# Designed miniproteins, single chains, continued (2), part 23

Each design is a single chain, and the fold is of that chain. pLDDT is the mean over its residues in the fold that is shown.

## One batch from the design tools (miniprotein)

Design m4762
Fold by ESMFold2-Fast:
Structure m4762 (fold): chain A 82 residues (1-82)
Amino acid sequence: SELEKKEETLKRLISITLKMAVEIAILREKGEPEEKIEKVREEAFKEEKELLHETFGIPEEEITPSLISKKMDELLKEIVKS
């Protein structure tokens, strides 16, 4: 169902964000350079863009960090209202 698709997408977006946060925390604790941390952020952002493009047909060039945050909030509200 559309509701199940929205819930699964939100769970996947949250998982990408948490995995990124853990990887960054480990790199910071190890004293790794900011360039390595930025690559982790870029990889997470790419994965989030691919997910939203595949799931909702949003063009990747239109997907910004701000749009991802807005989409997560929209998905949560739609799930709760059901």
Scores: mean pLDDT 86

Design m4763
Fold by ESMFold2-Fast:
Structure m4763 (fold): chain A 96 residues (1-96)
Amino acid sequence: SEEEVQALVAECHRAVDEASLEQIKAGLKAALETLKKHASLEEFLKALPAFKKALKAKNLEEAKELAKKAIETIVETCSLEAAKKALTAALETLRA
């Protein structure tokens, strides 16, 4: 549901604020891998630029800002099913 996806976005934002640069990059990679498997090619390609930008972040503050935007892009570009799976994968990785 949209409510579940919005709750996952909020949890991912909170987890990003507490994460290291390595955890943020790992979380983004987990989300991308999940999107590649579960999103359509069009949805994946629309989300990809935001993720590439976030993964190239040079410091923690930049990584936090860009990662939050990449997470928001998932919700804007992907189906609820693909978004829920990708956000869950990101959240689990960020908390590891």
Scores: mean pLDDT 86

Design m4764
Fold by ESMFold2-Fast:
Formats: sequence, C-alpha cells, structure tokens
Structure m4764 (fold): chain A 75 residues (1-75)
Amino acid sequence: MSAEEARERAEEILREAEEILKKAKDPEAIQYAKDAINGARNAIKYAEEGDSAAASTAVGEAEKMLKKAKEIAGL
C-alpha cells in the first residue's frame, strides 16, 4: 500500500483498538489492544517518513493484534 493508505488504515486501527481497550474486561484482550495501538503508532511514524514498505508491514502486524483482541473480547 502507499504511505498515505498505510497512515489512514493505521489511524482506523488506532481508533478501533482504543474502543476495545475501553470495553474489554479480559486482560489478554487488553494487552493485544495495547499492542495494536503501538503497532498503529509505528505505522503512522513510518508513513510520515515516507517509508511505505515499513508502514505497510507495521499496519499488517497491528491488524493481527487487533484481530486477536477482538476474538478474545468477543467483539
């Protein structure tokens, strides 16, 4: 994906992960949501630096953490 697309997707992941963090009761789901937030922040930083490859990789990792958070939280 482009750096701009990676940034937009990372911002979406950040918002979803923050919502899970507010609603989740399971400590494991909370941890995966925090990991997704950190991954999304890294993706935004790489996208701002113009590194589309690093940004895309960070988005993929953040999406994986977000999916695990959702599965454990039952969302």
Scores: mean pLDDT 84

Design m4765
Fold by ESMFold2-Fast:
Structure m4765 (fold): chain A 79 residues (1-79)
Amino acid sequence: AEKARLVEELLRLWDEYVAALRSFNPEIDPEEWAREVEEARAALRQLLEEEWSEADIRELIARLRAMLATVPAREAALA
């Protein structure tokens, strides 16, 4: 259903963001990082499925996309 697609899209964006964050924390044990990420991902999925509406999920996706879109602008500003 539509909600399932939105949840999967949000989680994919979350996974990419988290992977990028790991590059700034190389001292964290890989197994500990993976466990924390998996726990956070599972908790987020449950929250989205039980508490959040499709509209709320769409709004969060839009916010994350807007945040990612600011990275090129920041690089241009630093040039």
Scores: mean pLDDT 72

Design m4766
Fold by ESMFold2-Fast:
Structure m4766 (fold): chain A 105 residues (1-105)
Amino acid sequence: METEEEARRAEEGGIRGAEAAKEGAESGDPVKASGGAIGAMGGGVGAALAARRGGNKEGYEKAMEGAEKAAKGAGKAAKGLTKEEGEKGKEEAIKGAREAGEAAS
C-alpha cells in the first residue's frame, strides 16, 4: 500500500515535470525547462526506488527502463527545437513515467 502510493506520487511528479519541460522550452524559460526535465527523470527513478524498497526486483528493473524513457523524452521536450519534437518528447516522458509507476505497483 505505502510503496504503491510512493510510486503513484513519483509517477504524477514525472508527468508534471514533462509538462513543465515543454512549457519552459516553448516560453524560452530555461529554468522551467531544465527543472521540468529533472522532475520527469526524478519521477521515474523515484518509482523504481519505491519498488526496490518493497522488495520487488522485477518491478525495479522495469521501472528503471521507464525512467530511462522519461529522461530521454524530457530531454527532447526541454530542448524545444521544434514544436513537434517537443510534443513527442513530452509524450515519451509521460509514457516512461507511467510505465515506471505501473512497474513499481
Scores: mean pLDDT 80

Design m4767
Fold by ESMFold2-Fast:
Structure m4767 (fold): chain A 120 residues (1-120)
Amino acid sequence: DELVAALGSPSVDVRVAAAEELAARPEVTPEERAALIEALGDPSVKVRVAAARALGSAGATPEIEAALREALGDPSVEVRAAAASALGHLGTPEGIAAVREAAANDPSEALRVNAEAALS
């Protein structure tokens, strides 16, 4: 899989582009889904943001839900915001509960406002 290989590229821009391409696809394979979940742990904030966005369109599986809930604890506010938006888009009860908790308790006021918007 070319996109799975691209998510492992030494180039940050190539990894971002691969995640963005997967986010634009109507269907994502289980292999591509697993690679996106791994990309949530990427050293680059830009890659983790793109991976969270792509997972929001990849279908509401327990693995995606768990990975995005973990991403709500990411040190980067941009990644936490992308994870909240993705969980809101997937719309599961567990995901919505996690976004609701972030809206109440995240240290960033801007993220709390964004999390409230994701619930609308």
Scores: mean pLDDT 83

Design m4768
Fold by ESMFold2-Fast:
Structure m4768 (fold): chain A 106 residues (1-106)
Amino acid sequence: SREHAIAFLRAEIALLGGESLDDFLHHLDQLPDEVQQEYFRILTLFFSDPAEFVRRLAALLASLGVPDPEAVAETILRAHQARLDGDEAALAAALARLRAVLASLE
């Protein structure tokens, strides 16, 4: 649903943008338990299988009603990689794309 798409994007932006754990959990808690469980399963694929991470995240995003789910999933992968690499410019660019998607739903 649109409300779940918004909640997911707010949670991910909070996590990637270095907001508090409480802000991340507040947004995540608006999602159904099954969605939260699938999200955490997808996160375990980040290091082991980034292609499957993108594929499964895109499917989850599509189920929530996020537009252009494959591109958004790829942006989220790149944002997590940028954060681990300390690439502040790449992380800022990825966050700007996620915020633009969020704004399109609000």
Scores: mean pLDDT 85

Design m4769
Fold by ESMFold2-Fast:
Order: C-alpha cells, then structure tokens, then sequence
Structure m4769 (fold): chain A 64 residues (1-64)
C-alpha cells in the first residue's frame, strides 16, 4: 500500500517535470481514488492526497 502510493506520487512528479500535464492529472486522480478507498488514512496519506490535489490543480492551470 505505502509503496504503491509512493510510486504513484513519484510518477506524478515525473510527469510534471516532463510537462506531461494530462498524464500528471490522470496519475493524481488515480492516487486520490486509492487514498479515498482507505477508511482511516494516516497523516502521511492525507499529506499525499493534499500534494496530489495541489499537483493536479497546477497541471490543470498549465493546460488552460
């Protein structure tokens, strides 16, 4: 679980660095969906969700 979430977060960051904003949005949505399935997310998982939302918003702004 933690390794899967960490890998998705890393892939979001890589997509942002590559300016592949569509992929960054897709990966961030996948990460948020996985965290949303956790009944009691840890503080770290909540931080990852906030980071993913911020990254998605930034990618969406870059596409506008």
Amino acid sequence: RAAELGRLMWEVLEAMAAKDYARAIELAERLLALIGEIPEPTPREREMAQDARAGKARAEAALA
Scores: mean pLDDT 79

Design m4770
Fold by ESMFold2-Fast:
Structure m4770 (fold): chain A 81 residues (1-81)
Amino acid sequence: MSPEEKIKELLEELEKIIEELKKTTDVTQRVKLINRFFEIAGEIEEIAKKELSKEEQEKVMKELRKLGQELDEIWEKAKAE
């Protein structure tokens, strides 16, 4: 599997975690999903820095920032409920 394909697969896992967080009402499960999100995000960053060009790294970092913002929005909505 190419580094680009691996990153795409991991980004798809992050999107699945976001979808699970939207469906989850249990705080313990939310914490587990958030921890998993950061573990996968860290793996993506390491692969990108080692294997990708500077331009491709910036694209990946933009996607990670977008997903992180979605995570923050879900957490704030859950806290307000």
Scores: mean pLDDT 80

Design m4771
Fold by ESMFold2-Fast:
Structure m4771 (fold): chain A 72 residues (1-72)
Amino acid sequence: DKEKAVEYLQEALRHLDAGDVVGAIRHAAEARKLAESNPEVVEKLTQAIKHLAAGDVDGAREYLQQALEILK
């Protein structure tokens, strides 16, 4: 569901802006599951999660925003 994937992606960005990296990872992972039929979005969200796990918040935000632009 594209609409739900967008909602989870917006929540991931909101959690990241609040400094909640764990919440951002959880919401990004759910968005990736919901967007699994879109390989480009799956790739961007996989990179976002990888960057979050590595502590690269700025890189992760960029990939989350790219995924959101594709879904909108």
Scores: mean pLDDT 86

Design m4772
Fold by ESMFold2-Fast:
Structure m4772 (fold): chain A 75 residues (1-75)
Amino acid sequence: SPIVEEIERIRDEIEELAKKYPSLRGTYRSVKYLAEAGIRLVEEGDLESAREILEYMKKVLKNMKEYAKRLEEQK
């Protein structure tokens, strides 16, 4: 499923950021549960709700990348 593949890709990108930046570990924990919920929604055929979770996860990833960039600029 393309939606499941994107959810997993975004989860994995967030996991890598959380490994590099310990302050992001709490956000990764929350996103891990959201990814699991999104995958369940796809399995249940609720593609609309699954897309809403995916879009939210995309916003979280964008915010985490911006935060990580700010941390690197302060070194």
Scores: mean pLDDT 86

Design m4773
Fold by ESMFold2-Fast:
Structure m4773 (fold): chain A 80 residues (1-80)
Amino acid sequence: MEERVEVRVEEKDDYITVTATLTIGGTKHTLELRIPKDASKEGRDAAVDAFAGQARDLGASPETVERMRALLREALDKAL
C-alpha cells in the first residue's frame, strides 16, 4: 500500500510551526509541532523523533517514518 508524507514549515517571530501530513490507507493525518528558532541540534533531533513516534502510533510503515524523518531534517536545516 502506497503511503505519502509531506512536511511544511511556517516561520513566526521566535518559533517555527512544522506540519507533517501523513496519508495512510487513504486517510490523511496532520501532526504539528512548534520548535524555537534557537533550538539546538539535539532539540531539533528530539522534535524529529517525536514526529516519528506519532507516525508509528498512527500505523505508518518504517519506510514512511524514515521518509518523514529525512524530510523533517531537510526542512529544519533550511528554516533554522
Scores: mean pLDDT 80

Design m4774
Fold by ESMFold2-Fast:
Structure m4774 (fold): chain A 60 residues (1-60)
Amino acid sequence: GTVDAATILQLARRGDFEAAVALLESQGVVLTPEQKAELRRLMATDPLAAAVFLLELASK
């Protein structure tokens, strides 16, 4: 299925790291340990940047 941008933004705003990783993995996106660390950092500091990061990963 297609990842919805609104869903990604809601996950980023909630800081729901586990749900965001699970959503990407369900779409066939395997996150590296570095990408997981960066996502966790962005979710804590800048939810909008976290949403953009998630959308970029989902687009690859």
Scores: mean pLDDT 81

Design m4775
Fold by ESMFold2-Fast:
Structure m4775 (fold): chain A 93 residues (1-93)
Amino acid sequence: VEELKEKAVEHAERAAEAARRGDLEAARRHLEEAIEYLKELMKALEDSKDPKLAALLTAAALHLVAARLALERGDGEAAAEAARAAAENIREA
């Protein structure tokens, strides 16, 4: 669980940094990794009855979707902001 959390945060932060630099291809690759690690983390925690944890992971998932949509529009600043918000929610979870 902790390794999945660390990997999801790492890739979300790297996606934000790449997007801010205008490297949208690198941002997309790191975002895809963050999404996969978050999916694995959510599956590992699916039997958890902690509503705060569920809310934080759901918020992170929505922020990663927002980042992906921003990258599709070429909006690196919006993508960086969304990816960073996702990393913060995962770290708090």
Scores: mean pLDDT 83

Design m4776
Fold by ESMFold2-Fast:
Structure m4776 (fold): chain A 79 residues (1-79)
Amino acid sequence: MDERRRRALAAARAFLEKNPELAEELEKEGEALLAAGVPEEEVAALAARKMAEAAEKAGEDPEVVENIRYLAEELERRA
């Protein structure tokens, strides 16, 4: 679990480093949702899901997309 999660987080981080505009968009949306009273766990799950969709649409390596999707699914189970 911990190694898979670490790998998933690393993939998400690397993807955001390549897509700074998406990172800024997700940060602004996250701040707005938190201000509206949405729980942190739910905001994180939504951000990870959007990140996975963006990676798939960008034509990223399937392994990268799968790792980010795994992160989204894990966060959704905890929300």
Scores: mean pLDDT 81

Design m4777
Fold by ESMFold2-Fast:
Structure m4777 (fold): chain A 94 residues (1-94)
Amino acid sequence: AAQVLLVEARSPEPIELPPGGTAEVTFTLTPDKDAKNARVLVRATDVETGEVISSAEAVVDLKKGKPTTLTFTLTNPRDEPVLARVEARVYADV
């Protein structure tokens, strides 16, 4: 089966990633379908350049209508603070 996007979530405000540091971001995902081995991709994108500065991935089983909470650690490899928009996308074979 082809991988399809089930859920897209974004942080409502940009987060500041400290120089050479990490930030934890938490997403609660409530799918409209059951999904086994759903792939969750999280990206932090620099608000000024549009470049992806950090990403994280997890594989989880999702149940229709059940909230699943996932926490990801994002890293800023730059020597200066970055304002980043954080986005999560969930893909699964359905």
Scores: mean pLDDT 77

Design m4778
Fold by ESMFold2-Fast:
Structure m4778 (fold): chain A 94 residues (1-94)
Amino acid sequence: MVLKKLYELQKEVSKNGVTTEEHEKEMEEFFKKNPEEWERVKKRLEEIEKNAKSQMEMLDALKELAREDVAEDPEALEELLAEIEKKKEQLKEM
């Protein structure tokens, strides 16, 4: 799911924030479960990183990626967008 992959990137943005090593390990295990899917999403994330000028722009691009990948499930999309908005708020508080 895009949500877990987005969380990995968000974790990098707030590395000293709230996520623990356990959370990071869970992400790695999930990615290893579907390496082909991870490779596909990773490629999209790399494109986002190349185009984003700031962490805020990166989060906005991740919202677009979520809509493309999670469009089949509107509820999951809303939850994902809410998580991204929370992250943007946290960055503004810095």
Scores: mean pLDDT 60

Design m4779
Fold by ESMFold2-Fast:
Structure m4779 (fold): chain A 98 residues (1-98)
Amino acid sequence: MKAIEEAKEKVIKEIEADDTLSEEEKEIAKALVEVQAEMMREMGAKPEEVERAVPKMYEDARETAKNKEESLALLEKEEVGDPNSQRLKEKVLEALAK
């Protein structure tokens, strides 16, 4: 969906411009934004829902990247009951492992 790709590009640019993030944190945050975009595609998010999610995508990715160790520990303990959620969890863990 074009709206999801546009939202992803916008958030990635905001992350790249964020001088409060280290280069490592920027790479983690960008990877997390990619996972969030994939989740939106799988949920069939509508353009208006995607546009409303943009500020939250940025803040969530930024906070997760800054609190990498805590986020990793919490996510590793998270039980997911379906294969799609498990795949998304693995992508987030992979992003945090950078």
Scores: mean pLDDT 76

Design m4780
Fold by ESMFold2-Fast:
Structure m4780 (fold): chain A 58 residues (1-58)
Amino acid sequence: MSREELQAEYDYWAQLALAKLNPEKAAAELPQEVIDEAKKYSAQELADKLIELQKQLG
């Protein structure tokens, strides 16, 4: 996977994490589809995914 694709995936998962941790800010800044997708994951699952992607980004 390219660095650009990794960064885009990280940004996507970071938006899901924002929706989970700060739903008020997320409601102002994110599409409803992203907010709804975040409901499928726990805060821990989102944190683990971001750590994994950050490790891959270097």
Scores: mean pLDDT 79

Design m4781
Fold by ESMFold2-Fast:
Structure m4781 (fold): chain A 57 residues (1-57)
Amino acid sequence: SLSFSEEQLREAAEKVGVDLDSLPKDPEKAALAIIMEGIRKGLSTEEAAALVGARVL
């Protein structure tokens, strides 16, 4: 039930070095893939989640 803008997902994908067109069409799955790639590249879970506009308290 999370909502993501295509623009926000595209910017986040560029920041982690992933082509948005290679990601799942479902925005939640695309956001999760971006988060996982960010973590793989050394970002914390909170930093990676913030890229897609999700807040972790």
Scores: mean pLDDT 73

Design m4782
Fold by ESMFold2-Fast:
Structure m4782 (fold): chain A 55 residues (1-55)
Amino acid sequence: MTVADYLETFQRLRELLERHGIPYREVYMDPDTPLSRYERLAEQSDLPVIPRLRP
């Protein structure tokens, strides 16, 4: 599974975080980035991490 497979989920999560005023970090990722790589990055962050696809 890749980050692109979960884009809709990440967008909804971002909206929820913004609604509740919870700080988060956006990180540019390739759409084919493995979900496991995202999970590792999120584990290392003190803030929720929301992937943003590179243009």
Scores: mean pLDDT 80

Design m4783
Fold by ESMFold2-Fast:
Structure m4783 (fold): chain A 86 residues (1-86)
Amino acid sequence: SVEDALQLLFRFLSLLPSDFVELPEDEQKKYMEKVMKELGIPESAHKEVFEFAKEYFTALNNKRYDELWPIMEKAAEKIAKALEEE
């Protein structure tokens, strides 16, 4: 469900380190892969989680805080669909 995907995204963000946005892009990717594995996110949803992180942190870095929730809602809908497609 979208609600389960939203909960998953909140847990994903909470498990990232406090200095995540300051890490090199390669280390950010490795950390995201580690967190997705810890949360048991299926490989079918990994692309959607990476796309979410890119959009979310791009908005955050550009101080577009009003876009953060819409990005999260859109990502949750995509992740919920990916989880239903096996």
Scores: mean pLDDT 80

Design m4784
Fold by ESMFold2-Fast:
Structure m4784 (fold): chain A 66 residues (1-66)
Amino acid sequence: SMAPTPEQAASATRAAGGLAGGPPAAAVGKRGSELVAQLLRTHGGHELSPEEARELARKHLALAEQ
């Protein structure tokens, strides 16, 4: 099945929305990866969903570009 899924569409939409100020995920570096892992471990599953953690990672990537 090659039909687009809501998750895939959401990821693409967020990527498109970040075009104006979002560096590629590959440029996240050690700091960004550490932050995402910490957020997912500390809040992921109970207080902060993985989707929210990805959103936070996007913001941190924008800050790193600055």
Scores: mean pLDDT 54

Design m4785
Fold by ESMFold2-Fast:
Structure m4785 (fold): chain A 72 residues (1-72)
Amino acid sequence: MKEELRKAAEEGYDNPTDERLAELRRLLREERASAAEVVKGLAAEMARAGVDRETIREKIDKLIDEYVKAQE
């Protein structure tokens, strides 16, 4: 991943908030990075941080939907 995307994903690990995910979505649009790679990394880090599976899924699904719309 580009450095900015990696930093955003790491911040999501420490503080998996809507603000961190919104910043990650912005960087995905700007950098045109692989959403799947970034999403998998973020989900894994949130799971390690003890964030519940349902919350992770909801946040990730929203991020993927927004990214797909930006690409279409």
Scores: mean pLDDT 63

Design m4786
Fold by ESMFold2-Fast:
Structure m4786 (fold): chain A 75 residues (1-75)
Amino acid sequence: MADVQAILDRIVAFLERNGRRLTPAQVDTLLDLIEERTGVRLSPALRAAFRRRLLSQRGGPVSGEDFAMLVLIIS
């Protein structure tokens, strides 16, 4: 789980630094990509906790460029 947590922390840091928030659909996409990249299957409880953490971020909506950067962080 260290790799999953590290990726999540980097995403949160990006959102906080840039004053951005994610939509539920964007959060679900990023969590799916994290599972794919790490090979870790998140339990429903862990996925819900991570989804809640990502959705708690405040700011303006993520642009297409911002979202591309988030995908790169996961890659």
Scores: mean pLDDT 84

Design m4787
Fold by ESMFold2-Fast:
Structure m4787 (fold): chain A 62 residues (1-62)
Amino acid sequence: VNLTPAQKKVAGALMFLAAEKNQSLLTLAKTATPELVSEIAKLANVPEEVVNATLDEIRSAL
């Protein structure tokens, strides 16, 4: 899958948070709360809309 630079930043932030929370990337993506979306947006330095779009793509690919 060809990710945009912004989506790659979101993926990096999601991997970091998965490691920090000792959860799988898949579990974190499926159970993403509004608080988690905000946290990813801050870490990736992207709008929450981009985070939500990226998470939707990840969920659709599963």
Scores: mean pLDDT 76

Design m4788
Fold by ESMFold2-Fast:
Order: C-alpha cells, then sequence, then structure tokens
Structure m4788 (fold): chain A 106 residues (1-106)
C-alpha cells in the first residue's frame, strides 16, 4: 500500500523534472533565458535529479530505481504534458500551462 503510493509519487517527480528541462530548452530557444541563466537552471535541476535518484535508491533499492527510470522514459510524455497543462490551468498557473501545452503539441 505505502510502497505503491511512494512509487507513484517518485514517477510523477521524475516526469516533472524531465518536462521542466524541456521547458527550459524552449525558453532558451525563444530568447527568454540567456546562456548563463539557462546553464544555472539546468545545473540546479541536474542536482535535484541526483538527489531524487539517491532518495529512490535508499528507499526502493538500485534495481527498482533503474526500472522506474526506464518506465518513465518509455511513457508518452506528450500525454503527460497535456495532463500537467490542464492541472496548471485549473490551479491558475496560465504561463506554466502554456509551456506544457507547447510540449504536448510536439
Amino acid sequence: KKEEELIEEYKKALKMLILYEKILEKLKEKGELDEEEYKFLVEKFEKLKKELEKEMIETLGKEKTEELKEEVEKENLKEVARRFAEEAREGGADALAERYEELAKE
């Protein structure tokens, strides 16, 4: 029961980090982030990904952590982006929703 809930939370966190990196790439392409700001944010998110991976390994073990990472990479990120856009719109985060909607169209 508790392990299944924790696994779902970790998968959602992994998806959020992947999509946020793609948002940062698009912001850089649009000129909304300069090179130094983009690099700073990417380094910050890489550090967050490493901390999440460490927590997952400590909680679930290395084998299960690798399995979940592969599952997330195989998911339809376009559909995940659509769901995140809807959640962001519902929460009043219109600017964030627009970024997820752009990812969902590709």
Scores: mean pLDDT 79

Design m4789
Fold by ESMFold2-Fast:
Structure m4789 (fold): chain A 85 residues (1-85)
Amino acid sequence: ALAALEEEVRRLREIAEEAKRNNDPEAGKERIRELVERSPSLVFQEMLRAERLLAEGRWSDADDAALAARVAPLIPALRELEAKL
């Protein structure tokens, strides 16, 4: 579960970087939508925010850092849940 969450965040960053390089927010938005549909609900809002910023052409390196910072507090909680099973 934790590895899957980290993988989803990694894929989101890759999609954002690709969209920035290609200046193609619509393609990036569609790929982020696919990730959001498969992601744990706890990260859903952060991914929706990323989708909006990408679509508006406002995605930046600071947004990558902000997304990481928002997901980081969830990682220990998910590890605790996995350890109790």
Scores: mean pLDDT 59

Design m4790
Fold by ESMFold2-Fast:
Structure m4790 (fold): chain A 89 residues (1-89)
Amino acid sequence: MEEEKRKELAKKIEELLKELGFSEEVAKRFAEVVLTLPLPKQEKIVKELEKLKKEGKTSHLQISSVLHKNAESQDVRAEISRLIAEEVK
């Protein structure tokens, strides 16, 4: 049950990032990174991204901040930074 919920939340994060202007490839890679995080962190990311969308805050810096503060390790943070840099090209 929890594994399926994690995948559903990762898919929702992918869809939210696409709605916020991220490319399909970058959004999918972010979802894969988020799938490695604990379930409560995945739920936090979804809620914070939905709040950014509601407030019209679509900047890559604000989205990156949400993802970084919920990252559990330096490797995850480094991958998030790389994906943001790839998107802003």
Scores: mean pLDDT 73

Design m4791
Fold by ESMFold2-Fast:
Structure m4791 (fold): chain A 67 residues (1-67)
Amino acid sequence: MSVEEALAQIREAARRLREAVEAGDLAAAKTASDRMIAAAGQISPVVQRVAAREAAELLAEAEKRAA
């Protein structure tokens, strides 16, 4: 895939992840996190590592809201 396509997928996954966090939907948040990390991996392993760290922080917030 192109970098532009990967960036679009990252943006969409990040948007869905934020929506899931606000809704307290852990399952949706995990799915969106996985998509974001996978899309970041299409750019580089470094970008994938950064995306994984950001996703972990947002998933922790989703867990707090799901409780």
Scores: mean pLDDT 80

Design m4792
Fold by ESMFold2-Fast:
Structure m4792 (fold): chain A 95 residues (1-95)
Amino acid sequence: SREEALNHLTAALTIAGVDGIDVEEFAERVRRLIREGKSPEEIVEELKKEFGLSPLGQEYLRKAVELLLELSDEEIEKILEEAVERAKAAIKAIK
């Protein structure tokens, strides 16, 4: 579902951001890997390799991508944009 995809992606981005990863750069990398046709497992492995994503972040990212790949390209783009804004707000609230 759209809402579950948004919630899981927001959680993954928030975890990444709290750990010091640039949320916008992270989301852009996820977008590119989805466009390249990578599987959820391949996407998680690349983000782990490039950014050092934590095990908890990996779990939420995997769930998010599994749900995102069931949606249209248009919906994926909207969810990525919304999740970035929600994650930025959550990170500011923690600081």
Scores: mean pLDDT 87

Design m4793
Fold by ESMFold2-Fast:
Structure m4793 (fold): chain A 100 residues (1-100)
Amino acid sequence: SLLDKLREALRAGDLETVREIVEQLKARGPTDADVEEILRLTIEVLKEALPGLSDEEKTRVENLIFILELELRRGVAASPYSLDEWLEIPVDVLRVYLRP
């Protein structure tokens, strides 16, 4: 599935593959439920990465996890952000937070 490929690409730090999968997901016209599943998957990968990070990186990643978990509890439909903006989160995770 695309979600399994996204999880493995995120774990591998494969930014190019993550970008390609995100564009495919956007092209499909994602639902709120699809985006929430992608965010849960992204949180799982962030949590898995925590033990290998510096203290500064851990604080930054833990803050991101906290924000994403809050937004998931509210539901993405209650967010001012578009579904396309939410789908940029996996890309930003590798580009900014978990740089290879």
Scores: mean pLDDT 85

Design m4794
Fold by ESMFold2-Fast:
Structure m4794 (fold): chain A 76 residues (1-76)
Amino acid sequence: SSLEEEQRRVEELLEELYNRVLELLKEMKKKGASDVETLTELSLLVDRFVQENAALMTRELAQRVSRAVSRAVREA
């Protein structure tokens, strides 16, 4: 794959991650889940994303993942 294709894939993956985290947090809030339950589910979702994309994981991508998760938490 070209560098441009890899960059596009990363952008798409981060947008998908943001949307999945946002929906997870909204659903956990609607059902009255505890902070511990919410954190556990969020951690599992993020861990799965990182494992599935381990080959692409740089310090920069890890920071972008953290930013996407933080943005979803603020918006949920």
Scores: mean pLDDT 83

Design m4795
Fold by ESMFold2-Fast:
Structure m4795 (fold): chain A 59 residues (1-59)
Amino acid sequence: MTFEEILEELERAAAEATGGTGVVARAGVHELRQLKEQGAPEEVLVRAGENALAAVRRI
């Protein structure tokens, strides 16, 4: 997945999911946006996004 694909999946989960899944997805979106704003390289963004997506999928 690209960073954009990961972010879109997390944003969808944040908007549509309730309970713990929605909370984790929203936290992941916030973290990825902060990293991008701080100028993190693509590989760091993708890794952070994959970690957030894995956390959402574990719920």
Scores: mean pLDDT 79

Design m4796
Fold by ESMFold2-Fast:
Formats: sequence, C-alpha cells, structure tokens
Structure m4796 (fold): chain A 107 residues (1-107)
Amino acid sequence: MLEEILKELEEIRELARKLGNSILVTGVDQAIEAVEALQKGDRLEAEIHLGLARISLAVMKLEGAPEDLIRAMELVIEGVDAALRGDYEKALEKLREAREILKKMLE
C-alpha cells in the first residue's frame, strides 16, 4: 500500500535529519512528494519529483558523501521507482533496506 511506503519514507527522512546530511534530506523530501503525487493519480508530477530525487543523489556523489548515505539514497530512488511501476513489495523491500543502513549509522 502507498501509505506503508510513505510511512517508511517519513522514517528515512527523520534518520536523514539526525545524520545531518541536508542533501539526503532534500532527496528524501522529493521521494515523499513523488509518492504523494502518485496517491493523487498524478503520474507526471510523481516522475518530476523522482527526477529531482535523482539530482540530489548526483549532488551527493559529486560532494563525496559517505558510501552508506549514497547507497541509502540509491535504495530510496529504486523503491519509489518500483512504486511508480506498481511493484509495492519491491518498493517496501528497498525502502526498508535504506532505513536499516541509516539506522546502523546512528549506532
């Protein structure tokens, strides 16, 4: 369900804030907006926000962000992309993996 995907993204956003990476927070916020657009049936708006999330990932790579943060953002993008294709099981799998990576960084 899209509601479960949104909940996982909101948990990821909170972890990103605790880690203090503003570009990751921006990318996750774009991923959330993509899912919210999908809930409203606006596929074009969802694709635009997913594109903006991909730009955040590119910026993180250019700035030399830690590999775990880059991997978490890649998984967020893969999860939202799966949701846009209707593969909700794969979306949740990818987002839960991203959440566990970020949670482990706070240990």
Scores: mean pLDDT 90

